# Ledger of designs, part 31: designed miniproteins, single chains, continued (2)

Each design is a single chain, and the fold is of that chain. pLDDT is the mean over its residues in the fold that is shown.

## One batch from the design tools (miniprotein)

Design m5121
Fold by ESMFold2-Fast:
Structure m5121 (fold): chain A 86 residues (1-86)
Amino acid sequence: MTVKVVVKNATPGSALLVLGGAVEAELQGGELESTVSGDTITFTVKNASDAGKQAILAAAQGVEAGGGTLTIEKKGDTLTLTVTAP
């Protein structure tokens, strides 16, 4: 499946945390792409494994636990996580 993480109002902490999850997903056989637009960073991992998906979800939940927000949307084979730093 494809996992897309949109990091809004990105801080160094939120960006690095999500990048860590995305890189773990790439190491588990996913294909990582990243784009930056202002203070928004989008990480897209294609062909993510279950372990890769869990790593990305855990990172996004880490941003939420730090006082940010997390929204999750699934459309077909794409899981989109939108996180905003506090």
Scores: mean pLDDT 83

Design m5122
Fold by ESMFold2-Fast:
Structure m5122 (fold): chain A 68 residues (1-68)
Amino acid sequence: MTEEQRKLAAELMEEASKKNVEEIKAVEKELEEQKKAGKEPDKKELQELVSRLTADALRAIGDALDAG
């Protein structure tokens, strides 16, 4: 793995982490609104989102490394 590929992978991981935080906050806000409406919040939606974002980030990193 080249130094350029390592730098690109690190930047992609940092970007994915920032996006994950924003997406998680959006889902948490939605769950809180459901709770205020008297509904049981579905934590599975949050877990599925985290899993999807993680998979997307890993794939993007892999694609970038293959392209370099």
Scores: mean pLDDT 73

Design m5123
Fold by ESMFold2-Fast:
Structure m5123 (fold): chain A 77 residues (1-77)
Amino acid sequence: MVEEAVKLAEEALRLNIQAREAEAAGDAATAARLRAEAEELARKFQELWDKITDEKEKEELEKKLKEAHAKLQAELA
């Protein structure tokens, strides 16, 4: 569950980055589609988050999300 939630968050972030690139390239249609896909993944992430009742699992997920976000920003910056 925690690993699946991290993967959804990473995919949503990558899609948002691709959407910004498409927007910069003048492809508004692709940018809109990618943003919609990222929003859908964010909703799925929220559903998984809400299903986690263990405080320790939520702490682990928060830690992994911070690490994944930092790694993706370093990779894609």
Scores: mean pLDDT 78

Design m5124
Fold by ESMFold2-Fast:
Structure m5124 (fold): chain A 85 residues (1-85)
Amino acid sequence: AREEAAIELAKRLKKLDLPENPTIVLIGGEERDVPLFESAVNAAGYNAKVRLATPEDAGKTYDLVVVLDEELRIKEIKVNETLTL
């Protein structure tokens, strides 16, 4: 379930070198997943901005990319950290 993926993300965040205000992009999620993952990241001690990946994100840089569906991966997005859930 998406809730399980959000919990897994929160556990892994403690091992990542993220800034206090990270910009996080979700690949393969839905609009309803944004507040779920944002809540999980903020519960881990961050003040994060979470959004869904779009084709316009190609060539842009983000602090973290969370891949929920590998088939929808935008490979041109540059990131410091990538997690597949």
Scores: mean pLDDT 71

Design m5125
Fold by ESMFold2-Fast:
Structure m5125 (fold): chain A 70 residues (1-70)
Amino acid sequence: SEEAARHREEAQIHFNKFANAYYKENEGKTTPEKIGELITRLLSGELKIEDFPKEAAEHIRLALEHLAKA
């Protein structure tokens, strides 16, 4: 449970880094709501990790790996 909690915290950190990377890539022309929609579409399989810019793709990949271990 403590290890699972650590993986959830790491997943959240990488989701935040994904959001920041995506925000920078879009020159700040996005919102938290749009980022949440992208994450939802990724989790549903509608979007793939490789659909994102390199930095954002790496952070979302790490977030999903940690989420799977939680």
Scores: mean pLDDT 80

Design m5126
Fold by ESMFold2-Fast:
Structure m5126 (fold): chain A 75 residues (1-75)
Amino acid sequence: MEEKRKKLIELLREAERLYRQGVKTGDPELYEKAAELFEEAAKIAEELGMTDVANLYRKDAERVRKEAEEIRKKK
């Protein structure tokens, strides 16, 4: 349980860090990597029985992925 919780926190921190870098640089690849980490965090949250939280992280992943697509269209 604790190991999965620590991994979840680490994934969320890394996703947030990559998203912030993407915002600063305008690099859609950083947004896409952040979205992948949010999706992985959602899977771990679901394994922990946190279904509502898992759904929230999946929405974050979808939003960030859409932002990446918008950036790609502008460049």
Scores: mean pLDDT 84

Design m5127
Fold by ESMFold2-Fast:
Structure m5127 (fold): chain A 80 residues (1-80)
Amino acid sequence: SAALEAELAAMEALIDADPRLSPALKAELKGLLREAVAAGTREAFIEAMRRMAQLMLDAGVPVDEIGAFLDRLADVRDAS
């Protein structure tokens, strides 16, 4: 849907704008973002979110910012 693509584009823009993330990490996080929304099971979705959280944490992103990003992703999935 157009609304889903607009939200994903906005979330990808947040990843691209973060100076703490290397170009390789930005590419991996955007891949995991798309993998999460394409996930056919709750378990696959949670695993993609867990991997994104770990990568962001290792890159020095604060836990509250990670939580806000992943909450937004969960809302996007629940609205579809």
Scores: mean pLDDT 86

Design m5129
Fold by ESMFold2-Fast:
Structure m5129 (fold): chain A 83 residues (1-83)
Amino acid sequence: MELSPEQLELAKAADEAIEAGDYEKAAEHAKKLAELARETDPRLAASALAALGELYKKLGKEEEAKELFEEARRLQAEADALA
């Protein structure tokens, strides 16, 4: 998969925030990455949404995390059907 410069920067920023323990900032970067990837790379979008769901679980947003995991699963199934 080829990441755009913006997608690559967002992925790095999310990883750096996770390493720093800043899960809210990491979630913000992951959400933006998922939004950018939705139209061009459903597999990347699914991965970003799954990561966002894990971050929301760490933040105590368990209901929102469940919705994100369900959306990620749907996008992953779509990507697998097209690949």
Scores: mean pLDDT 79

Design m5130
Fold by ESMFold2-Fast:
Structure m5130 (fold): chain A 60 residues (1-60)
Amino acid sequence: MIVVEKEFKSIRSAIAGALIAIGLDPEAKVKVEGTRVIVELPDTEKGREAAKAVEELAES
């Protein structure tokens, strides 16, 4: 299992990150707490892609 926990610059960016995770891997379990996003993903190619996308968006 892949767990990504990232702080975003805004609530809007956090919501965008959550939506990208679910869009890339429908099995993603997402929890959004203000600007903080926690994503649990399976150890799959799609899961790794979703994790990377969330991390890159958080740093943007």
Scores: mean pLDDT 81

Design m5131
Fold by ESMFold2-Fast:
Structure m5131 (fold): chain A 80 residues (1-80)
Amino acid sequence: SPKEKIREIFERRKATLSPIARGILEAVERHILELFDKLVDPNISEEEKKELLEQIRILVGAFLSDEDAEEVMKIVEEAI
């Protein structure tokens, strides 16, 4: 599933981090997955979709490598 693929990307990153940094990244992952659940709602407006996509893009760009951020965005965009 798209959510499992996103979790795998975050798990790769978490494996290299300290316990405190892992906790922060886990909270970010949870928030991104919550935004994704809203994004795939069949009743969502086109305007809300664009806003949620931008929020996810900002978060992955801030907390993941460029390569991992691009991989997450591809998964998200292919799922909507």
Scores: mean pLDDT 87

Design m5132
Fold by ESMFold2-Fast:
Structure m5132 (fold): chain A 104 residues (1-104)
Amino acid sequence: SSMEKEIEEAIKKLEEAIEAGDEEAVLEALKELLELLEKHTPSKEVAEKVLDVLEKVLDTTTNPEVLEAVLEVARAVLKKTTDKELILKAIALILRAIGKLLEL
């Protein structure tokens, strides 16, 4: 769908922001992903891509605003999926983000 393309474009922007080390662009892309996920239910394939890019964000950031945004995006995926593997991955990412926030 056209909405799947918008989510994939937001994922690409997020990956580019991560590679650039641009924390403001990372936060902006995460907020865009959250808005898209609140409006549209992604396919299993696109949901997996969202969780994969969130894992990359968690590997690179200690910024509390970015960590909170990762938490919200992972929760949005969790609310919109019935796939057990994606549910477990989303929960694992939520726990990692909380763990990083508690170390601050």
Scores: mean pLDDT 88

Design m5133
Fold by ESMFold2-Fast:
Structure m5133 (fold): chain A 94 residues (1-94)
Amino acid sequence: SELDRLVDELLARIRALIEKLEAQGFSVPRVAAILAEALGMEQEVIDEILASDADKALSLLEKKVRELVERRREEQGEQAAIAWVQQLIASLEG
C-alpha cells in the first residue's frame, strides 16, 4: 500500500538521520529517545530506548514508529495516517 511505502521511507530517513548524528559524536540511544519523545511515545518506551545499546535502540524505535502509524490508521483512517507520515518525512528533510 502507499502507507507501507511511506512508512518504509520514513524509517529509512530516521535511520539516515541517526547515522549522520552518530558520525558527529551523538549517542544513538539518546538521539532515538529524543525522536521517541517528539513522536509522543510513552515514558516507559523512552526509558527502554535510553537503557539499550545502539542496535536495540534503533530496532525498538522503528518497531514503535510502525505501531504508532498502525494505531493512527485504526483510529483515524488510512488517509490520516498517510498525511501524518508525509508530514514526518517532510520535517526530517533538510
Scores: mean pLDDT 88

Design m5135
Fold by ESMFold2-Fast:
Formats: C-alpha cells, sequence, structure tokens
Structure m5135 (fold): chain A 70 residues (1-70)
C-alpha cells in the first residue's frame, strides 16, 4: 500500500543520508590533517545540516511505522 511504499522511500533516504554524512566525515578528517580550518568549518556545517535531515527523516519513519503497527 501507499504507506508501505512511503516507509521504504524514507528508509532509502535515511540510508543515503547516513552515507553522505560518512563521506563528509572522511573529508573532514583529511582537511583536519592538512590544517585546512576553513574546509573543516564548511564540512562541519554540512554534516550538521545532514544530521538534522536524518533526524527529521527518522521522525517521519517512526510516525509512519506507528500507524502501520496498530
Amino acid sequence: GAMHQQLLTLIGEIIRTIGEIWDLEQQRKKAEKAGDEETVRELDEKIEELERRREELMRQMRALADQIDE
């Protein structure tokens, strides 16, 4: 049903967001070792934005799952 498809879509978006966060964390470690403080700051801001997106997607997933698990 529509709710099941929406749940799968949210799970896919969460997995993608986790992957993007991991990639940025690896880039941050490289920038930190290079002493590139400006790049570290920019990556920290991007990671924080993706963490907020992940939390929002997880909230939506939990709310939808609660409707399915009566």
Scores: mean pLDDT 85

Design m5136
Fold by ESMFold2-Fast:
Structure m5136 (fold): chain A 102 residues (1-102)
Amino acid sequence: EKLRKAEEYLAQGKYDEAIKLFEEVLKEDPNNAHALNVLGDAYYKKGKYEEAIRYYEKAIEIDPKSFNARSAYYNLADAYEKLGQTEKAEEWRKKAEEIEKS
């Protein structure tokens, strides 16, 4: 399946190939929170932190309390830290901790 192959490319460091397949998954299912979260991870690993943030935010928007959203909160904090936005990074990390306790 496309999702599994995209995850395999991500694990191999083939970020461009992974991104292409995750984008194909999202064309078929635009609200796939898992695909959105992992596409964010692929952009993060490429150093494209602003793109990563957009995908993590969309994953959270779909279901803010899901397992996929929980990881997206932590990943948002990391992406904001990479952009030097320490205050926003701390805010998202705090939100991730609150969700994890729920």
Scores: mean pLDDT 82

Design m5137
Fold by ESMFold2-Fast:
Structure m5137 (fold): chain A 57 residues (1-57)
Amino acid sequence: GREGAEAARRGDREAGARAAEELAKQGLSPVSTAEAARRSDGGAGAATAVGEALRQA
């Protein structure tokens, strides 16, 4: 239902943050990517930033 969809959006946001954190640990992601993921509470921004970094990695 709607709550399930909302939980999925939260999961997307956390998945984006985790991916950005892993890239930062490997030194592949610039600090700006990790910061964009943190600033983007909405998940979509975090997913976009992480996706871009992953494509280039």
Scores: mean pLDDT 57

Design m5138
Fold by ESMFold2-Fast:
Structure m5138 (fold): chain A 97 residues (1-97)
Amino acid sequence: MMTEAERLKRAIEGLVRELEYWLKEQKISPEEAIERVKLALDHLIKQVKNPELQKILKEFREKVIEALKNSQDPEQTVEELRKIAEEAIKKIDELEK
């Protein structure tokens, strides 16, 4: 059975990969990306039972939204999103130890 932490790491990786694709290919605007992030992460936050994981996910959400709001260049925004995801995944991994 996949742990809650494993599911969240996969969800974070999947979301960032999808945002990277959408931003680089100009499939959606940053504003549309923000709305999709809010929908996906708000749903995940409500599903999370572990309060420490919920805190990490909330911090991840806020950082992703700020990066998208301040987006000047798609490539730079993608690099910021990758760093934000890496930091969130590291925090989740630290809780599993």
Scores: mean pLDDT 80

Design m5139
Fold by ESMFold2-Fast:
Structure m5139 (fold): chain A 71 residues (1-71)
Amino acid sequence: SNEEALKLLEEAKEAIRAGDLERAIELLKQAQSLGLDEKAVNATIEAIRNGDLVAALSGIDELIEEVKKKL
């Protein structure tokens, strides 16, 4: 559901802030399985893998705003 996707995205942001990047990637993949934009999710995961956490957090915020439009 869109509500479940939003929860996963918020948890991914908290994982990044805690330095648990593996958990953040896992949560983003779970959110993608709920019908989020695959290219946007993959770009955010690659930002995490490249250590660009500013870009990663911005990517998650954009995904959150898109999900909120569907609630």
Scores: mean pLDDT 86

Design m5140
Fold by ESMFold2-Fast:
Structure m5140 (fold): chain A 63 residues (1-63)
Amino acid sequence: MKDILLALARIYVGIANILESKGDLEGAIESLRKGKRLAEEAGDKELVEEIEERIKELEEKKK
């Protein structure tokens, strides 16, 4: 169900926020990628784009 996929996607975004706050940028990016996949399956284009931008920002911080 789309509602379950969206809930799981948001949970992964929340996990990424916690990992980023701890300085674990690599773990945060992995969590965001899992959330992006779930958002794609749910058809939530806006959430996919939001997660993509966050991944890009965190990858830049790792350099």
Scores: mean pLDDT 84

Design m5141
Fold by ESMFold2-Fast:
Structure m5141 (fold): chain A 61 residues (1-61)
Amino acid sequence: MREERLREAEELTREAVRAALEGDLDTASKLLQEAVELVKDDPELAKRFEDEVLRAYLESA
């Protein structure tokens, strides 16, 4: 279901952030790529995911 993919993509993104903070950039990159793959197949989910990532980026500025 769409909501499941979005939630899983968000969880993978959080895991990617954790890996990056631990210095494991390879794992972080792989997890982020997997999150993107989950929402690419659904344009509406992809847009929502993009908005969430942008929001997190702005909060970090």
Scores: mean pLDDT 71

Design m5142
Fold by ESMFold2-Fast:
Structure m5142 (fold): chain A 82 residues (1-82)
Amino acid sequence: SPEEALKHFREALAAVQAGDRETAIKHLKEAIDILEKMEDTPEARRALGHARAALRNLEKGGTDEQVIAAVQEAIEEVEKLL
């Protein structure tokens, strides 16, 4: 559901802000899995794009700023589905 995806994105955002990249990766993967199982809408597709960008940045040692921005953009797209 969009609400479950939002919960995981918010948990990922909090984890990045706390410096807990492992927990952020876990929650981003859960949010991506939820979005992939939802109806294919432009909003869901954009949220997936931003979420996948955030995950790549976490896995490759990108900056917290880049990850936070991407997660926030994913949140904005999912909120349009509520």
Scores: mean pLDDT 85

Design m5143
Fold by ESMFold2-Fast:
Structure m5143 (fold): chain A 63 residues (1-63)
Amino acid sequence: SHEAAVAAAKEFHKLYQKYKEGEISLEELLKKISEIVEKYFGERIDFKSIDEAERYLVGKIVE
C-alpha cells in the first residue's frame, strides 16, 4: 500500500542518515533495507547498492 511504502521510505531515510554519519557500514545499511522491504512488502531482495534500493522504494511510492 502507499502507507507501507511511505513508512518503509521513512525507515530507509533514518538508516541512510546513520550511514552518512558513519554509525553503520554500507553492508549493514543494505542488510537493514532488505529487512525493511521484507517487513513491509514481503519480498526478499539482496540489494547491491543504495541506488538500487532507492529505485525500488520510489517505485513502491509512485504505484
Scores: mean pLDDT 82

Design m5144
Fold by ESMFold2-Fast:
Structure m5144 (fold): chain A 65 residues (1-65)
Amino acid sequence: MLRAEAAAGLIAMYASALGAEVEVEVRDGKVVVTIKGTSEEDAKRLEEMAEKVGENEGVEVEIRR
C-alpha cells in the first residue's frame, strides 16, 4: 500500500518547508519521524502535522526526538 509512503512524503515536504532537520522512514507500513535540528515550536508543528497525516491516511506515526 502507498499510504505510508504518501504520509512520509507529505511529512518530509512540510519539514523541508520549515527548514527542519528530520529523518523520515517507512517501516512495515509505519512512518517514523526523527526530529534532529529545529526549534521546539517547529518540532511541535511537525508532530501535530504528522499525527493529522497519519489519521487521514490511516497510518501509524511515531515521533522521535
Scores: mean pLDDT 79

Design m5145
Fold by ESMFold2-Fast:
Structure m5145 (fold): chain A 63 residues (1-63)
Amino acid sequence: MEDIQRLEELLEEIERKIKELEERLRKAEEEGSEEVEELRLELGILEGLKGIILGILNLLKKK
């Protein structure tokens, strides 16, 4: 039960960070910034982590 709550909190934090990175990436792409590649990598990592956490939550909630 406690683990589910912690994972839900972590998921919310990751979703907020993804939103912030998506906004930064959009601006960086418009400006032609060198940060674009780094931001895309970070976004990909966070999206992957979000998928893993969602998978774990689905397992913990019992199918």
Scores: mean pLDDT 80

Design m5146
Fold by ESMFold2-Fast:
Structure m5146 (fold): chain A 70 residues (1-70)
Amino acid sequence: MLDEISKLLSEAAKLAKDNEEVLKGLDEAYRAAVAGDFEGARAILERILETEKLSEELKKVLEETIELLK
């Protein structure tokens, strides 16, 4: 599970490239997940989906990651 989350967040970071706010949020979500705070990780990713202007590809990757963090 953590390996899958890491892979999806890495893919999201590549899609986000120049968006520092999204990249910071992805890093915060990954650290929360590594600490076992899956609820906090989900909340961070849901915030990114709600507040940032994202490509459809990035949105799908984040939605997949949120599903894994159930």
Scores: mean pLDDT 80

Design m5147
Fold by ESMFold2-Fast:
Structure m5147 (fold): chain A 82 residues (1-82)
Amino acid sequence: EREALAEAMKRGAEAQAEKARELAELLRDKDPETAAMAEEVAELARRVAEAAAAGDLERALELAREADVLAERVGDRVAELL
């Protein structure tokens, strides 16, 4: 169960990092501040994947919470641009 959770967290974080990087690329010219925040989400997600791969689920959960809070702020800023 713990190993299955770690694998799921790792895969989810890897997917989040890729999506955040794509969003940062799209926003770089239009809103560089939100693009920088999206890059920070990608970095936090990469660290979640690394912690999960190492079996440090407590650290992975803390980093995932930080990534989720920042991702929500990025989403709010993107909504204001539309």
Scores: mean pLDDT 85

Design m5148
Fold by ESMFold2-Fast:
Structure m5148 (fold): chain A 90 residues (1-90)
Amino acid sequence: SLAELEARARALAEQVAAAMNAKLESLELAPARVDLTGAAVFYSAAVGAWVAVTEVRHEGDTLTLVVQVGLAPLANGDAAVEARLTLRLG
């Protein structure tokens, strides 16, 4: 169901964001914070899959961290999952 896909996407996005926050801090690029209130699940024609997106912002330097989790239903009832990180300014 969509609710199950959304729940899995949110859980994976949270794990990926936490790992990225830890990595960014270790590299001293910028601290980042996870905010799951902005997470949304939708179908993207450009990707050809259901995607979940969460957004993290930090004060001082505005750093938008986008975690995109792609979910594609497969014919056998499974789902393919792909996670992608994008750092954006502005």
Scores: mean pLDDT 55

Design m5149
Fold by ESMFold2-Fast:
Order: C-alpha cells, then sequence, then structure tokens
Structure m5149 (fold): chain A 61 residues (1-61)
C-alpha cells in the first residue's frame, strides 16, 4: 500500500539520520575535507544498504 511504502521510507530516513549523527559525533572539532568525504561516503553506503534490504524484504513477500 502507499501507507506501507511511506512508513518504510520514513524508517529508512530515520535510521540514516541516526547513523549520520553518530558518525558526526565521532568527528574531531575541526574535521579535514578527507574526514568529511569519508563520512559522506559511509552515509551514502548505509542508505543504499537499507534500500536494498527493504526492496529484498518486499520481493520476498
Amino acid sequence: SAAERAARRAAILREVQRYTRELMDKLPDKPSDEEISKLSKEVQTRYRELQAAADAELAAR
């Protein structure tokens, strides 16, 4: 349903936001461009993993 898809998307976004905050909390007070780039890539990877997992669960139903 549309509601089920919306709930799934909201759950993914909440987890990505939680993970992003966790990674940001581990950064030094003056992070380098390289450290920021690494964080950005880790967040993107997590988002893709969560989307793939959700799509796989829906396909299995």
Scores: mean pLDDT 82

Design m5150
Fold by ESMFold2-Fast:
Structure m5150 (fold): chain A 65 residues (1-65)
Amino acid sequence: GTTTITREQAIEVLKKLGLSEEEARRFLDRLGFPEEITAQQLGDAAEKELGLDRNKVILLAKKVA
């Protein structure tokens, strides 16, 4: 099945990847992410907008779910 995470869990993942809480919130707001997103959606968006490693983002998202 697809791993789904909350917005607050997505913020925790992005912070572990070096973003501040403010940067993480701005990123999610800019992309219009709802209260829940899939690990893959977070990874895809973080790679496209922030140049982060997609697979690393997905792995961290699965750990916080």
Scores: mean pLDDT 81

Design m5151
Fold by ESMFold2-Fast:
Structure m5151 (fold): chain A 64 residues (1-64)
Amino acid sequence: SAVIRRNIMADTGLSEADVDALLAMVRAGASDAELRAAIRRLSTRPLSDEEAAGVIRALRGLAA
């Protein structure tokens, strides 16, 4: 979904390439802890645990 992808980018400051890398991690079976660490490293702002969990859910929905 292009809408979900754009929302992730807008909310986190992640680039298109960052989202693609995170989707590859999801498809490779990355844990929530691994995804959270990657999202926090790549995002342009600090994210709360709840915000990071929302991004993980959105990424898992995009990968399905």
Scores: mean pLDDT 86

Design m5152
Fold by ESMFold2-Fast:
Structure m5152 (fold): chain A 81 residues (1-81)
Amino acid sequence: DPLQEQFSYYMNLIGAMDPHDPEKFRALGQQWQQLRDNGDQKKLDELFAQLKEQAARAEAELDRLSAEGNAEGMRELQRNV
């Protein structure tokens, strides 16, 4: 399922950069399932827009870690994505 794969990718990337609140990710996962079950495409689009923004910030941080040669940090990120 391409949408589920994209959601999982964004969540893994965001979680790797900010793993501070597992309850936040659990709630977001429940919201994702409810929106899919209800067929609320507008809310799904809004959620994807939010996640895309957060993922872009995480990608910028990954690029920074890569440029700094932080091999250990990069390995942790790659393992979680």
Scores: mean pLDDT 70

Design m5153
Fold by ESMFold2-Fast:
Structure m5153 (fold): chain A 64 residues (1-64)
Amino acid sequence: SAALDAAMAEFNRALEKYRRGEVTPEEVLEAARRFLDAMVQAGLITPEQAEKLLAEIEERLRAR
C-alpha cells in the first residue's frame, strides 16, 4: 500500500540520518513504530509481533 511504502521510506531515511549522527535513537524508534503500525494495518504482522520487533530494534539501537 502507499501508506506502507511511505512509512518504510521514512524508516529507511531515519536510519540513514542516524548513521550520520543527525538524529537520536528515539527518532529512529518513532519511524520504526510508524512502519510497524503500517504493517499491522496491511495485515502483514500482528500487533504482538510489531511490539516484539520494536523492542528488538530499540535494543539494537541502544547496544554499545
Scores: mean pLDDT 84

Design m5154
Fold by ESMFold2-Fast:
Structure m5154 (fold): chain A 96 residues (1-96)
Amino acid sequence: MAPVSRVAPLTPEQREKLLQFAVKFVNDALEKYPGAEIVKATIAVVGNTAALVVELRLDDGSLKTVEKVYSLGDKPPTPEEVEAARAAAREGLARQ
């Protein structure tokens, strides 16, 4: 398995914003899939783009991956930043 680069620590402001997005994302996912259990979760940040990923065990026993991307900055993320953040989040989820 390729070594994962360490992500630089987030600023307190970025961390707070990311925590708010994470709470909303998890609540939205559980509302969409009632009775689901969180099996794995990860967050990856690339530049000012955060990708949040959860693996849910649904009520029927099936596994479902839900992903969402948020901007931590003042502009929408580029497609390249979105793809890089999603790839990093999926890699992090796979290592759990």
Scores: mean pLDDT 75

Design m5155
Fold by ESMFold2-Fast:
Structure m5155 (fold): chain A 68 residues (1-68)
Amino acid sequence: MAAERQRIVDEAAEEAVKLAKEGAGASEIQGIIDRMAAELRALGASDTEVNQGRLEITVAVAEAITEL
């Protein structure tokens, strides 16, 4: 169960980072986050787990669009 939830978050983060690097807008990234949240909730994830996933994707995208 926990591994499946982390896989959903990781896959969504990878997709969001890829799209951000390709020039996708905030609305497209938000669509990925919303889909991830829906998938986690379908598996019985708590609001805390959903919010952690949202933050993880947001941070990954922010890091990907900034040059270190």
Scores: mean pLDDT 80

Design m5156
Fold by ESMFold2-Fast:
Structure m5156 (fold): chain A 61 residues (1-61)
Amino acid sequence: SAEELAEQVREIAEELEKMGKTEVAKNLKEAAELGLSDETIARAALAEGKRVLEEVKKELE
């Protein structure tokens, strides 16, 4: 559901915020709010959040 997808985006945003990526985390949280009413936005935000999280993890290796 859109709500479940949006919650996953919020979890990724919180993880990125803990890593110091505050601006991208803020943008993902805003996308998650929009995603609550639009599953297409939620899916796009989740895909982008996962991509950014993977890139950040690579930087820490």
Scores: mean pLDDT 81

Design m5157
Fold by ESMFold2-Fast:
Structure m5157 (fold): chain A 100 residues (1-100)
Amino acid sequence: SRGEELLKKAEETLKKLREAVENGDIDSAIEYLDKLADIVEEAVRLGDPEYIEHARKILLEAMKLLDEAAEKATPEQRSRLATHGVAAALRFIAAEVEKL
């Protein structure tokens, strides 16, 4: 199904985000976070509670990785990580609210 395809893509994107964080590649980490936000937003809009819950867990794991990236980041990079992280979280919430 489309939901299963999106979740598989989200898991692969999360893996790439983790690798970027481990390598200290903040620019790639932000890029993968934004791609992950697009994928989880689409998964939420499909409306299956199981896919929404899985997407939420993936997003929470991404937020933990951003916290780890921030520990070694410059002040400018930390600001960018925070901005993109907040944007990703707000997009998830907005997609959930749109389905009410």
Scores: mean pLDDT 84

